# Designed miniproteins, single chains, continued (2), part 112

Each design is a single chain, and the fold is of that chain. pLDDT is the mean over its residues in the fold that is shown.

## One batch from the design tools (miniprotein)

Design m7899
Fold by ESMFold2-Fast:
Structure m7899 (fold): chain A 95 residues (1-95)
Amino acid sequence: SNEDTLSQLRLLATMVQLAIQDIENGKDIEKLRKGMEKALKELLEKYSDNKLVVEQAKKILEIVKNAPNMSKEELIKELRKVYEEILEEIRKLEA
């Protein structure tokens, strides 16, 4: 369970990090948003009973769904914030 939680948190962190890089590199935000929504929904279906994974995945999904109402700078800021929160949770579990 703890190894599975860590694996999923690392997957979420990687997803967010790559999304930030893609946005900074001028990639299509709408395509990125659609891909992230699909991946997060699939993850939530698989790990719906894991509170920590569900909490972080839902935070990312909320940001992604609200992305059309954000500037590029606001979107990166919100994604960086959730990225740091995920890294802190990983740190606590690896202690």
Scores: mean pLDDT 86

Design m7900
Fold by ESMFold2-Fast:
Structure m7900 (fold): chain A 58 residues (1-58)
Amino acid sequence: GEEGAKAGYEAAREARERGSGGGAAAGFMQHVEALKSGDSEYGYRGAEAARRLMEAGE
């Protein structure tokens, strides 16, 4: 859902901001996990990240 999507979006964003090659992959995994957990109070920003992941999966 959008809550997990937002958490994942933030995790992926922070991993990329660190600028490490491994960080990008780690951020993606955290993004997927956050989507499943549905943790944190999120909304619009996470929804777009989730939609992109879902579209790639579909």
Scores: mean pLDDT 51

Design m7901
Fold by ESMFold2-Fast:
Structure m7901 (fold): chain A 81 residues (1-81)
Amino acid sequence: FEEKSKELLEKLVKELEELGLTGLADLLRESYEETNGDLVAAIQTALGYLDAHRDKLSPETYEKARKLLEEARKEVLELEK
């Protein structure tokens, strides 16, 4: 579980960086460390940041980032079974 959680974190960070959202990627990593590896909590923090800064992003970038975070959260929840 922990190995797959870290792999999902690394993949998500890379995808966010490719969208130019390096600050969001850094926040996601920091939140993951602060929550002792709770990727769901880290993703929820990232989603809140994304929503708070929606007006500073193109609609396309916002939608892509939100979809990535939502899909990653769903994958983590499935791994907890």
Scores: mean pLDDT 79

Design m7902
Fold by ESMFold2-Fast:
Structure m7902 (fold): chain A 85 residues (1-85)
Amino acid sequence: KKKIEELIEKIEKIVKELIETTGIDVPALSLSEMFKLLGKEELAKRFEELAKSAPEEKPLTEEDRKKIEKKEEELQKLVDEILEL
């Protein structure tokens, strides 16, 4: 139980960092949709609320793109860990 919550907190942190960097809500919306399909309504709601915090899409620098790639890789690993539980 604690392990799942810790993984969710890490995912939320990465998603927030992605939204702050890009201004795009898509990663949070995609995760919300996935958790909805898995019957995890509370988790879906949490990520839907994160998506609402996204301002506007910002122009991305090369450095921003490298940060996004790293964060997306970290996010995928955490999602895979949850799905294996």
Scores: mean pLDDT 70

Design m7903
Fold by ESMFold2-Fast:
Structure m7903 (fold): chain A 88 residues (1-88)
Amino acid sequence: MLTEDEKKELDSIINEIYKELKPELVAEAKRTGKDVFKEVEKEITLSNGKKYKLIILFQVRGDTLIISAILLNEKNEIVERKVRVEKL
């Protein structure tokens, strides 16, 4: 289980990836007129030295952006899950 400080740091990392990718995904959806899917897998090291694998799935479906994130520890156990739904 993550500490509250680790959860805040994870939220900051997810938000940074979101800011970088959202314009690209919205542009692709407008260009194609189709649903857009993008998976990001990244190894992250938190400020406390702990290592995790972050997997984020971005989905643009019509006028809706869905973000699903899971965080895995070094044993590949899921330690956090986050889902965000945003109207475009």
Scores: mean pLDDT 84

Design m7904
Fold by ESMFold2-Fast:
Structure m7904 (fold): chain A 84 residues (1-84)
Amino acid sequence: MIKPEDLIGKTLKEALEIISKHTGIKARVTSEEAANALIVDAQVIDEYTFVLSLELDGKRGAVLIDAKNRKVISAGIEVEIEFE
């Protein structure tokens, strides 16, 4: 089971690699800008659903990732994720 501390301090790209490994659902960030965003806070809602607070060069954002339903909602920083 993923804990918030496993995701905080990672880039979004690194966090998605961790999420993919633990959920068994491959998720890849396709937006290069968002891939390098730092995770400054994380909430694990369930086994497949995560809310991540993002920072990139003083810009703040958030993303909700529901890997089971292949749903992504982002604000502040545009995040595009491909599920396989």
Scores: mean pLDDT 86

Design m7905
Fold by ESMFold2-Fast:
Structure m7905 (fold): chain A 80 residues (1-80)
Amino acid sequence: MSLLEEIDPHLAAEILRIEGDKAYEAKRYKDAGYLYEQSAKLYEQSGNLQLSQQSYQKASEAYEKAGDLERAKELQKKAE
């Protein structure tokens, strides 16, 4: 009955990725990086490692545009 009990990690990851894209388009790069990073973690939890790696890559790029180079490098390593 709670949406949190019904939503699977893959669907949650897709929603966060879309919100990350919106934040990125709005030039809210730090928010975009955070949303992509959360999306990547949920894709990893769902076993979708390819989408997880792609989302970590997008998070890294967003943090780089936000000026957070240290965080960008950390997330780039997770994208392998």
Scores: mean pLDDT 81

Design m7906
Fold by ESMFold2-Fast:
Structure m7906 (fold): chain A 81 residues (1-81)
Amino acid sequence: SRVEELEEKVKKAIEEKVKRFRLNAVSSTLAISYAKELKSKGIEVEVGGDAAASDEVGSSPYVDTIIGAKPSKLNPSVRVV
């Protein structure tokens, strides 16, 4: 249900063409997946919380592509979904 709620919010953000979506995902893999999809639709993505601050996300080759130019832009204190 939490995954379904997050997927619904992501879909709504894409349909409404929001300028920015703030994401706090349960897992690093899920955070990366949704952030990549949102960014591909021209939506700015900010990933927050423990998942965003994990070594897995920080070591991911996709972090700079999804969040911004550098992992240093990741703010683990930001809560957003």
Scores: mean pLDDT 57

Design m7907
Fold by ESMFold2-Fast:
Structure m7907 (fold): chain A 78 residues (1-78)
Amino acid sequence: MDIYLVKVKVKKEYFDENLAAIEAHARELGGEVVAVQEGDDYVEIWVKVPSEDAARELQRRALELPGVEEVKVIKVPA
């Protein structure tokens, strides 16, 4: 079974509220937050999910959050 990574790029000022929301969404979709990478103006939140459908749903939900600038879906080869 392939694994998908979802990278959510969030404005630093919205990080705390968005991390909590993204962790909740990830858990509902059978995934988990695996990494957080802080930059100067943005934080990248990395979520591992078990399917493409879960990745697409997480991308849709994350794009509705305030301060989210970009959401990328990355397929990890088996």
Scores: mean pLDDT 84

Design m7908
Fold by ESMFold2-Fast:
Structure m7908 (fold): chain A 111 residues (1-111)
Amino acid sequence: SKEAVELGKKGVELGEEGLRLAEESPELAREAGELAILGGNLASLSGQLSLDEGKTDEEAATLAVKGGKLAAEAGKLAAEKAETVEGVSLGTAGAIAGAGGQFLGELALKK
């Protein structure tokens, strides 16, 4: 659906931004982790909607995989670079959310 594709595109954008911030400096690890959580959750919604539509939306499912991978990498890197407990926690949550989005997108493509 158009909604699933739009969510997937936003997930990719937020994942890319989160990864960029995580690479830039440890001070941005919290913000990178928050973006990873948002991007991963949007990727999960995109993948889930693709599964629920009875026909795989291949574009949305592909975007869910891409956004999920980016969010997972952003979250992991943010957690590794974070100098605060909050930054580690948010980065870890982002990595989990991203992995979930990737999984749902891959599951949708397997249909």
Scores: mean pLDDT 86

Design m7909
Fold by ESMFold2-Fast:
Structure m7909 (fold): chain A 96 residues (1-96)
Amino acid sequence: GVEEARKGAEEARKLAEESKSEKLKKAILEAADGAEHAAEGGERGDLLRAIGGALAAIGGGYQALLEGKKYGEEELGEKAFEAARRAALGAVRAAA
């Protein structure tokens, strides 16, 4: 639920600090911001806010996956995508 979304956002921010690529870092931070927005929606029972945040988290996570592959940080990108996916699902389930 909301706790999973918050943990996903926290994990993504830690992964951003490990990134050597500024583009990867930016994508991971966008995923973290989306996850936090989704968590807020989940906490409030605001399904539209939770969905909006979830879509932003997944979009940022997917960009992190792509940038990680480009810059030799594929594992970091994959971890960021997984954190974003977990956060998105948790937040939407909490709001529904």
Scores: mean pLDDT 82

Design m7910
Fold by ESMFold2-Fast:
Structure m7910 (fold): chain A 65 residues (1-65)
Amino acid sequence: MVSSQVGSLISAIAALEEGRPFERDSVGDRVGLRLVARTEEQGRQGLLQASEQVKKGERVIEVLD
């Protein structure tokens, strides 16, 4: 079962590292930063597990291909 929330958080983290989705002069900038900071700690483990599952899925698909 896929969690759309996880996908959104992963996208937010990746985009924040690139510095794209957030505009510092945006009203939601501070909220986004705090959310990502918190999500980064939690996301580190979530990302590791999600990445492993995605990699396993990709590898299984590639091997089966």
Scores: mean pLDDT 47

Design m7911
Fold by ESMFold2-Fast:
Structure m7911 (fold): chain A 77 residues (1-77)
Amino acid sequence: MKVTEADIELLRQAFKLADTDGDGYITKEQFRWILSSVGSHYSEEEIEELIKIGDKDGDGKVDYKYVLEYMEKKAKE
């Protein structure tokens, strides 16, 4: 997976806007839509992998802060 700091910043802003409750979680559908819209370069497999990383509890809610940290780590490696 290849991401830039600029891409991560755009995702952070998009996730924050989608997180209307301010609880740090968004739905799997919101997550898929955002990744499909921002950058338009994520494959379905990459999106699914990120959802698995963010949805640790399997409850359909994605911890987008954790996903952003994971993506930032991969961008710097």
Scores: mean pLDDT 75

Design m7912
Fold by ESMFold2-Fast:
Structure m7912 (fold): chain A 120 residues (1-120)
Amino acid sequence: GTPLEYLEKLLKQIEELEKEGKITIKKKSKEVDEENGKTLIEIESEFTTPEGEKVTLKLKIELYEKEEKVLKIELHVTNPELNYEGESKFVLTEEGKVKAEGKEKHDGKVVEESEETVVE
């Protein structure tokens, strides 16, 4: 499959989770910058844990659809009851490398932080 086909499959799985009542989609947008050939997809979703905690998921994807290239994927997770915030970011650099960043906060303190450049 192409990166675009995997992305379409992911978006379909998100829609299926909403239909099953497992998540609620708060925002879904697709913006096309025709001058630069760049597409931005944003999805904000929410679910409730078995413990009754409210979790917010924000997904942002930047891609060149015509070239089937994914430039950036950002995921932000918030759980206010646990004072938890997580961020994951994957960026294609100008040099053709993938840069992966992760950061987790608990009670406003950074408990985990990572940055890695993947050469493959």
Scores: mean pLDDT 73

Design m7913
Fold by ESMFold2-Fast:
Structure m7913 (fold): chain A 70 residues (1-70)
Amino acid sequence: SEEWKKLKAINEKRTQIIMEAMRLLKDEKDFEQRLKIIEELKKVSDEVGQKALNDLEFTLRQSEKIKALG
């Protein structure tokens, strides 16, 4: 159906946005700077990009909390 084609296109776009964000984050070890990079990417992103980057930020914040507990 056309709905499945649209969903697939959105998922492919999300993957590309996350891959680009991860590429920018690969050499940055400071957590606050990593969040700043995500915030700057959100400012130039559309709705699909905003959601993908919000999900990535949530994951990074959770990983940092887990590190603080261990």
Scores: mean pLDDT 82

Design m7914
Fold by ESMFold2-Fast:
Structure m7914 (fold): chain A 65 residues (1-65)
Amino acid sequence: SMVSRATAAAIEMVGGLIEGRIRFRDRDSGIRVEGRGLSVDQVRALVAQLLAAVDAGQLFEAREA
């Protein structure tokens, strides 16, 4: 539903932060929360919050099947 768009943006931000490819200027509109101004500590907390808040099963399993 509407969460689908937020989910896509969330995985892009969270995944990018973990992989080190997202660092404030990448896809400015691709982040759904305060990802661009987060500390390392906040990043790990955000990952847990996103997993619980959004479609957790679809977040990482978004699979291209």
Scores: mean pLDDT 50

Design m7915
Fold by ESMFold2-Fast:
Structure m7915 (fold): chain A 93 residues (1-93)
Amino acid sequence: ERRQELLAYVDAKADEAGLTPEEKAEIRELVLDHYDYLLENSEDPDAAFEETRRIADALIRLAKENPELFRQTVEHARRYRKAREEYKKKLEE
């Protein structure tokens, strides 16, 4: 429902901006990861949804206007997620 709505929003906006399939896939990945993080750390799902849409807009703009900074942002986000997943696994052991 809300995830599918976010993905449809990203797809439409990325296509309007003329982004590559790779950039669109990267934005979809980051948007869903951030939405999950906000839902885990917030009691307001409507605020989490609106915040995630604002982040999607910012990422799409960044990819179009500054692709080098966008790549750095994607790499940083992936590195942070990997470190967070590694930390969670250690706590579950």
Scores: mean pLDDT 81

Design m7916
Fold by ESMFold2-Fast:
Structure m7916 (fold): chain A 73 residues (1-73)
Amino acid sequence: NKAVEEFAKELQKKFGLSPEDAEKIAKALLLGEDTAEPPDPDGVERVKDALRLSGLLEEVEELAKEISEKYGL
């Protein structure tokens, strides 16, 4: 999915996430309700908690909204 790929790349560039963590959070925020089962709910919550502690979670969620609107998700 191009939206997930674009969001994951931006998460790596702007927020310093690993490729694996960036893909997990990108899928969760963009596709969470469109998937029958979240790929790794515990891993996703771990990444969200790390972003929250760093004060970056709000910026990540705003970027997710922009990507969702761009791709009509």
Scores: mean pLDDT 73

Design m7917
Fold by ESMFold2-Fast:
Structure m7917 (fold): chain A 55 residues (1-55)
Amino acid sequence: SSMMQNQIDRLQQYRDTLDQQRDIADSRGDSIRSDVLSSISTSVQQRIQQLQRQM
């Protein structure tokens, strides 16, 4: 489904943004922010995998 692919594409872009922000937080020693961003990124990745299994 093109709608499902569009959702996957948007989630992948969001994950990439979260990963970039996490790397910045890590470089600054902000472990709390890094942990939160890592947790959100993991949840987004799980959602991507779930959608990919439905295609």
Scores: mean pLDDT 87

Design m7918
Fold by ESMFold2-Fast:
Structure m7918 (fold): chain A 74 residues (1-74)
Amino acid sequence: MITDEEIKEAVGVLAYAVELTVARRQIARGADPDAVIKEAVETVKRLGEKVGLSPEFIEKLVADLEADLRAAAA
């Protein structure tokens, strides 16, 4: 069965998916990619810390989000 840690990680992944979707739409509408990426990354990091995700998992989510948004902005 799913562990409490796996549930927290699932919440982190959901936050990642929401922020990725919102940020990609903002960039597509002409928002500054650097500002949007910075805000999305900071939001996911703060939510991960509040939920009690491991620092390693937060770093992975942040790195993946930044890479995906940079690719979307290109």
Scores: mean pLDDT 82

Design m7919
Fold by ESMFold2-Fast:
Structure m7919 (fold): chain A 68 residues (1-68)
Amino acid sequence: MSREEKVKEIKELALEILKKGDEKEAAIRAFQKGRELGLSGREMAEVLEEVGISPELIDESGVQAALL
């Protein structure tokens, strides 16, 4: 799987969770999946910003995902 395909998978996952109205869960799940796929925190944060999640929630969710 290319890095572009991995980024797309994370974006699609985040968008599906966002449809349910849970921005924090979307960010946490995206960070978890991105880590499994070997994406950097920067690459994951860029995807979450593109889907409209706030920078504050991105930072908090990155920390929370590291504990899971």
Scores: mean pLDDT 77

Design m7920
Fold by ESMFold2-Fast:
Structure m7920 (fold): chain A 78 residues (1-78)
Amino acid sequence: MGERVTVQVRDAAGNVVLAPTAATITAIERLSETTARVTLELEDGRRYTAIVNTVTGEARLYDAAGAEVPGHLFVGAA
């Protein structure tokens, strides 16, 4: 596994918090029937974890220290 995606984070006003950045999905862990943990490695070597609600599509992004990145996570094709 090593799916290539583009990730970006925008705040509620549409400001760029994380610019569109190429990333590799390095792990996907099912936490419950509705929740998955996705581990991402960005092209610059930074690691992030996304907690995804698979029913609503809502995702929260956390940095390598476990701090939440404020805003809405968008994931697209690489």
Scores: mean pLDDT 77

Design m7921
Fold by ESMFold2-Fast:
Structure m7921 (fold): chain A 86 residues (1-86)
Amino acid sequence: SEFLKEVLELTKDLSKEEIMEKFAKAAGIPKGMQDWILKNSKSKEELIELALDYIFAPLEIGEAVGLDYSEKKEELKERILEELKK
């Protein structure tokens, strides 16, 4: 996806801890989950995958059963990209 390509480009020079801090600020990831993702990710790519799954998988499950989260998903994507650009 275009969003994932942009995330990967913006994070290429960041550490795992810097990436996690920016995702947490953008999407409100609780500290315990931040710590779990950092501990259970072997690479920056895996950390990004786990963080995005935490943020978006519940919304995508909701959409699969007929809830509309399209606006919330786009707002979260925009907030993540804005935070990564800082």
Scores: mean pLDDT 87

Design m7922
Fold by ESMFold2-Fast:
Structure m7922 (fold): chain A 96 residues (1-96)
Amino acid sequence: MILEEIKKLLEEIEKLRKQLYSLSPEEEEKLREAAEKTIEVAIEQGEKSLKALLLLYKANLYYLKAILAEKEGKLEEAEKYREKAKEYLEKLDELS
């Protein structure tokens, strides 16, 4: 369940990143390879590391949503997304 949720978050992050940034196919592939390697390491380290990675990806997703909302002039929505990202980072710190 956690691993499947992490993979779905990564896919959503990749979609938002493509909307926000003009990355080359080579840069996108390097980021994908780095993410897959990070997931492999988290699997080897166990459930606590997988939970930490899940929280990190949730925070990243909300930061990307905030950037998109700002570009669309939705400043109040952007601020709410930034606060959600902070909440997930705080939960990540609690796992340390």
Scores: mean pLDDT 84

Design m7923
Fold by ESMFold2-Fast:
Structure m7923 (fold): chain A 76 residues (1-76)
Amino acid sequence: GAITEDEIQEAMILIGIAVEKIAVKNHPEDKEVLEESIERLEEYRERAEEIPDEEIRKRVIERIEEAIEEVKEQLE
């Protein structure tokens, strides 16, 4: 089975989300780190919206939205 370009984009974005989650976990009180993480996750969301495969786009956006929500809860 061949991996598609859309699946490669999914994998790259998921790696990016994991990196941001690690940064937040290591610096949960650092508002600058949290705010920068939200900005990078929003950039990934914009990239995910351009994925042609509807199923992949939907599931990737969902994971990004969950990550953004988790970081925003840390800011409160």
Scores: mean pLDDT 85

Design m7924
Fold by ESMFold2-Fast:
Structure m7924 (fold): chain A 74 residues (1-74)
Amino acid sequence: SLEAAEEAARAEPDPSVRTGLGVAIAFAKSSGVEVDPETAANFARFLLIADGYSEEEAQKRAEELKRLVEERMA
C-alpha cells in the first residue's frame, strides 16, 4: 500500500534511496497506482545502482526494504 511504502521510505537510512522512494511514491499518488513491496524494492535497487552502489549491496538494501514494507502491510 502507499501508506506502508511511505512509512518504509521514512525509515530508510540511505538519503539517496529515501529520496528516490519519495519520488516513486509521489508518482504513484499522482497516477493513482498502489505501490506494492516489489515495486518499492525495484525502485530502490535501480536508484542505488544508478547512485554507484554495487549490485550486491543494492539487492541487499532492496530486499531489506521489501521486508519492511511487507511487515507494515501485514
Scores: mean pLDDT 67

Design m7925
Fold by ESMFold2-Fast:
Structure m7925 (fold): chain A 105 residues (1-105)
Amino acid sequence: MAEEKVEELISKIPEEKKELVEEALKLVSSVSPEAAADIVKKLLKNKHDENALPLAAYLVKELSKDPKYLEPIEEALKEVLEDESLPEEAKETAKILLEYLETKK
C-alpha cells in the first residue's frame, strides 16, 4: 500500500530527468545522514518546483535501503507534518513517506 503510493509519486518524474535524479541520489548519499534528511526536508518544503515532491519520494525510497538514514529522515518528515505553512500536498507526501519507512523497520 505505502510502496504503491511512493511509486506513484516517483512516476511523476519525467524520463528526461532520470539522469539528473540519479546524480542527485549520488550527491545526497555522499553527505551525512542528517544532511541527507535536511535535503529531503528542503525538497518537501519547496513550493516552486513540481518535481521536488517526486524527487523527495525517490530519495527516501533509495536511502531507506540503508538503516542509517531511517531515523534522520523520519525526524525530517515529522517536522514537515508540523509545519502549518506548507501546502496539503507536501504534508500528504510526508505522511506517505512516513508510512513507507514503517515498512522498512
Scores: mean pLDDT 81

Design m7926
Fold by ESMFold2-Fast:
Structure m7926 (fold): chain A 86 residues (1-86)
Amino acid sequence: STTYKVTVKVEAKVPATVTVTVAVDGKEVASATADVPAGGSATITLTVDLPEGKVGVGAEVLLNGKVPSAEEAEENLKGEVTVEQL
């Protein structure tokens, strides 16, 4: 296994809730949720020991408590994902 630091920064023009999940072979190994204020940003940091397998990082976003359309996400959200090996 290798230790990784996963940092997800989200900027939102409207109130948002972001859930970040790290999965190996489709099985969740870590998750965290953060609220993003309107016109603000939130940073979620997960430190994970990853076994061998297919690693996926996913983010689920709600805008005003609802699943956004693709257009709403493009207009209201800006995201950055950084992965650092420790």
Scores: mean pLDDT 79

Design m7927
Fold by ESMFold2-Fast:
Structure m7927 (fold): chain A 86 residues (1-86)
Amino acid sequence: MLELLQRPFELLEEAERIFETDPTPEGIEKAIELAKEALALAQGLYDQAVAGKASPETLAALGAALAELEKRVAELLEKIKKHIEE
Protein backbone atom coordinates (compact mmCIF):
# COMPACT_ATOMS: atom_id res chain seq x y z
CA MET A 1 0.00 0.00 0.00
CA LEU A 2 2.76 2.54 0.84
CA GLU A 3 4.37 1.41 -2.46
CA LEU A 4 1.33 2.93 -4.24
CA LEU A 5 2.67 6.39 -3.28
CA GLN A 6 6.17 5.61 -4.65
CA ARG A 7 5.32 7.13 -8.07
CA PRO A 8 3.96 10.42 -6.59
CA PHE A 9 7.14 10.73 -4.48
CA GLU A 10 9.30 10.00 -7.58
CA LEU A 11 7.50 12.81 -9.44
CA LEU A 12 8.06 15.17 -6.50
CA GLU A 13 11.76 14.22 -6.26
CA GLU A 14 12.15 14.90 -10.00
CA ALA A 15 10.43 18.30 -9.52
CA GLU A 16 12.80 19.13 -6.64
CA ARG A 17 15.81 17.98 -8.72
CA ILE A 18 14.79 20.13 -11.72
CA PHE A 19 14.41 23.23 -9.52
CA GLU A 20 17.81 22.67 -7.82
CA THR A 21 19.73 21.87 -11.07
CA ASP A 22 17.84 23.86 -13.76
CA PRO A 23 15.98 26.87 -12.24
CA THR A 24 15.25 28.37 -15.68
CA PRO A 25 11.70 29.53 -16.54
CA GLU A 26 11.16 26.27 -18.47
CA GLY A 27 12.63 24.15 -15.65
CA ILE A 28 10.48 25.94 -13.04
CA GLU A 29 7.33 25.40 -15.15
CA LYS A 30 8.12 21.68 -15.47
CA ALA A 31 8.87 21.41 -11.72
CA ILE A 32 5.50 23.03 -10.85
CA GLU A 33 3.66 20.70 -13.27
CA LEU A 34 5.37 17.59 -11.81
CA ALA A 35 4.61 18.70 -8.22
CA LYS A 36 0.92 19.23 -9.10
CA GLU A 37 0.82 15.86 -10.90
CA ALA A 38 2.35 14.18 -7.81
CA LEU A 39 -0.37 15.65 -5.54
CA ALA A 40 -3.21 14.73 -7.93
CA LEU A 41 -1.89 11.17 -8.34
CA ALA A 42 -1.37 10.68 -4.57
CA GLN A 43 -4.89 11.97 -3.77
CA GLY A 44 -6.38 9.69 -6.46
CA LEU A 45 -4.51 6.67 -5.07
CA TYR A 46 -5.69 7.47 -1.52
CA ASP A 47 -9.30 7.86 -2.72
CA GLN A 48 -9.02 4.52 -4.58
CA ALA A 49 -7.74 2.81 -1.39
CA VAL A 50 -10.75 4.22 0.54
CA ALA A 51 -13.17 3.02 -2.19
CA GLY A 52 -11.43 -0.38 -2.21
CA LYS A 53 -12.11 -0.73 1.55
CA ALA A 54 -8.44 -0.82 2.55
CA SER A 55 -7.79 -1.55 6.25
CA PRO A 56 -7.86 1.40 8.72
CA GLU A 57 -4.14 0.76 9.37
CA THR A 58 -3.35 0.98 5.63
CA LEU A 59 -5.45 4.16 5.24
CA ALA A 60 -3.69 5.75 8.24
CA ALA A 61 -0.27 4.95 6.74
CA LEU A 62 -1.29 6.27 3.29
CA GLY A 63 -2.81 9.40 4.87
CA ALA A 64 0.44 10.12 6.74
CA ALA A 65 2.47 9.67 3.53
CA LEU A 66 0.05 11.93 1.61
CA ALA A 67 0.42 14.62 4.31
CA GLU A 68 4.24 14.45 4.00
CA LEU A 69 3.97 14.74 0.19
CA GLU A 70 1.66 17.79 0.54
CA LYS A 71 4.15 19.40 2.95
CA ARG A 72 7.11 18.86 0.60
CA VAL A 73 5.14 20.20 -2.39
CA ALA A 74 4.19 23.33 -0.40
CA GLU A 75 7.87 23.83 0.57
CA LEU A 76 8.99 23.43 -3.07
CA LEU A 77 6.37 25.91 -4.35
CA GLU A 78 7.42 28.45 -1.68
CA LYS A 79 11.10 28.10 -2.72
CA ILE A 80 10.12 28.59 -6.38
CA LYS A 81 8.08 31.71 -5.49
CA LYS A 82 11.03 33.23 -3.56
CA HIS A 83 13.40 32.45 -6.46
CA ILE A 84 11.08 34.15 -8.99
CA GLU A 85 10.61 37.22 -6.70
CA GLU A 86 14.40 37.69 -6.28
Scores: mean pLDDT 82

Design m7928
Fold by ESMFold2-Fast:
Structure m7928 (fold): chain A 66 residues (1-66)
Amino acid sequence: MKQEEFEKLLKRLEEVGRKYSEAAVNGDKEKAQELYDEMLKIAEELKKVNPEFGEQIINGLKELRK
C-alpha cells in the first residue's frame, strides 16, 4: 500500500512549501530557488504514487514561477 508513502511526501511538500513562502516574502532568492527545486522533486515523487495529483502539483508549481 502506497498510502503511507503518499502521506510522508504530502507532509514534506507542505513543510517545504511553508519555508518557500517565508523565503520568497523575505526576498531570499537563493533559498526560495532551492526550496522550489525541492518541492518540484517531491511533486515528481508524488506523481509516482498518485499520477493525477502529482501532475496537478507540478503544473501548479510551474505556474507559480511565471
Scores: mean pLDDT 80

Design m7929
Fold by ESMFold2-Fast:
Structure m7929 (fold): chain A 71 residues (1-71)
Amino acid sequence: MKLIFKSGPSKGLVSEVPEGLSFELIARLVAASLGGSEVRRVSDDEFLITTPEGVFRLRREGDELVLERVE
């Protein structure tokens, strides 16, 4: 599974995510890497991550994960 950074400090980075990790665990790990203070589940395929630099959306798009700043 690929993690694609569409915005933020790592914009343009594509990272491989190991198979077998839950989407919630992936969201928590991404939040930790961004210095995030809050992770909020929006749906089965979407999390909002609050950071000092703004709010990021982590969404599942097929077999890829997309991280994008929304606020």
Scores: mean pLDDT 75

Design m7930
Fold by ESMFold2-Fast:
Structure m7930 (fold): chain A 93 residues (1-93)
Amino acid sequence: SLRVGSLATRYFMVSPASLETVDEIQELLRKGAEALEKGDYESASEHLERAATLARQAAEDMKARGGDPETVAEVLAIADEAQRLAEEARQLS
């Protein structure tokens, strides 16, 4: 939960308010964290995989709009970490 909770916080701190998927990504990261705490690894993997996909799309949208490369890289790092946690959860399910 701490690792996924940190991802939600990191995404909140760097995500631009203008992105339509901001609320959905944060909610999926929160649900993933809750599922991991409950040992519901199947739900955790599904939520975290969806969050990773949407975060990558958000990063590409930021890049297309001429967003700060450091911010884009941070959003991609959050997506990669969410994917990694989803894969770990899938192995535990």
Scores: mean pLDDT 76

Design m7931
Fold by ESMFold2-Fast:
Structure m7931 (fold): chain A 64 residues (1-64)
Amino acid sequence: TEEAIERIAELLGISKERAREILEAYKRSPEEAERMLVRVVIENPHLTAEQVEEAWRLLREVAE
C-alpha cells in the first residue's frame, strides 16, 4: 500500500498525502477518485496518458 502510494505520487507529480486521499476516495467511489484524477491532470498539463493510466491501474489494484 505505502509503496503503491509513493508510485502513484511519483507518476502524477503530486504529494504522497494527495495520492493517499485519491486512494481513499477510490475505496468509497471510483467516480469520486476519477474526478480527483481529472483535476490533477488539468493542473498538470505535462502528464502523459501513460502516466495517468498506470496511476489508475495501481489505484484499482490497491483498493481491491
Scores: mean pLDDT 83

Design m7932
Fold by ESMFold2-Fast:
Structure m7932 (fold): chain A 72 residues (1-72)
Amino acid sequence: SGREELIKEFLEKLKAAKDADEIMAVRREMKEAGIEERIENRLMTAADKGLSIEEFLEHLKAGVSLSELAKS
C-alpha cells in the first residue's frame, strides 16, 4: 500500500518537473526512498501492458527518456 502511494507521488513530481535539474532532484529522492528501480520496472511493465500512462511520459519526455532512466 505505502509503496503504491510513493510511486504515484514520485510520478506526480516527475510530471510537475519543468527542467532537467528538477528531474535530477526527483531522481535523487527516488534513490533515497529505494524505489527508483521499482518505478522504472513499473513504467516499463505498464507500457508493455498498454496501460494509460502516456501523459506522465509526455512530461518526462520534456527532459528525460525512460531508456536513459532504465540504464542508469
Scores: mean pLDDT 62

Design m7933
Fold by ESMFold2-Fast:
Structure m7933 (fold): chain A 75 residues (1-75)
Amino acid sequence: ELEKKLLEFQEEMEKEIEEMLAAGVPDEEILEFAREKYRELMKELGLPEAVIEKVVAGELLDESEQAEVEAILEK
């Protein structure tokens, strides 16, 4: 079930990015769009806001943050 949602998310993202590239949208705007979509996905999965912000910013999660994510995804 989760795997199917992730595949559908990836397919939608790929299609939208291709459309944006074809329309001549700047890379900065495409990156911002991708970040926003990832925020929405992680929020739907129930991840804490602080963890979402770290992941989107490219920061490493510590062991306790990783354990929290694992516990949420196991549900």
Scores: mean pLDDT 75

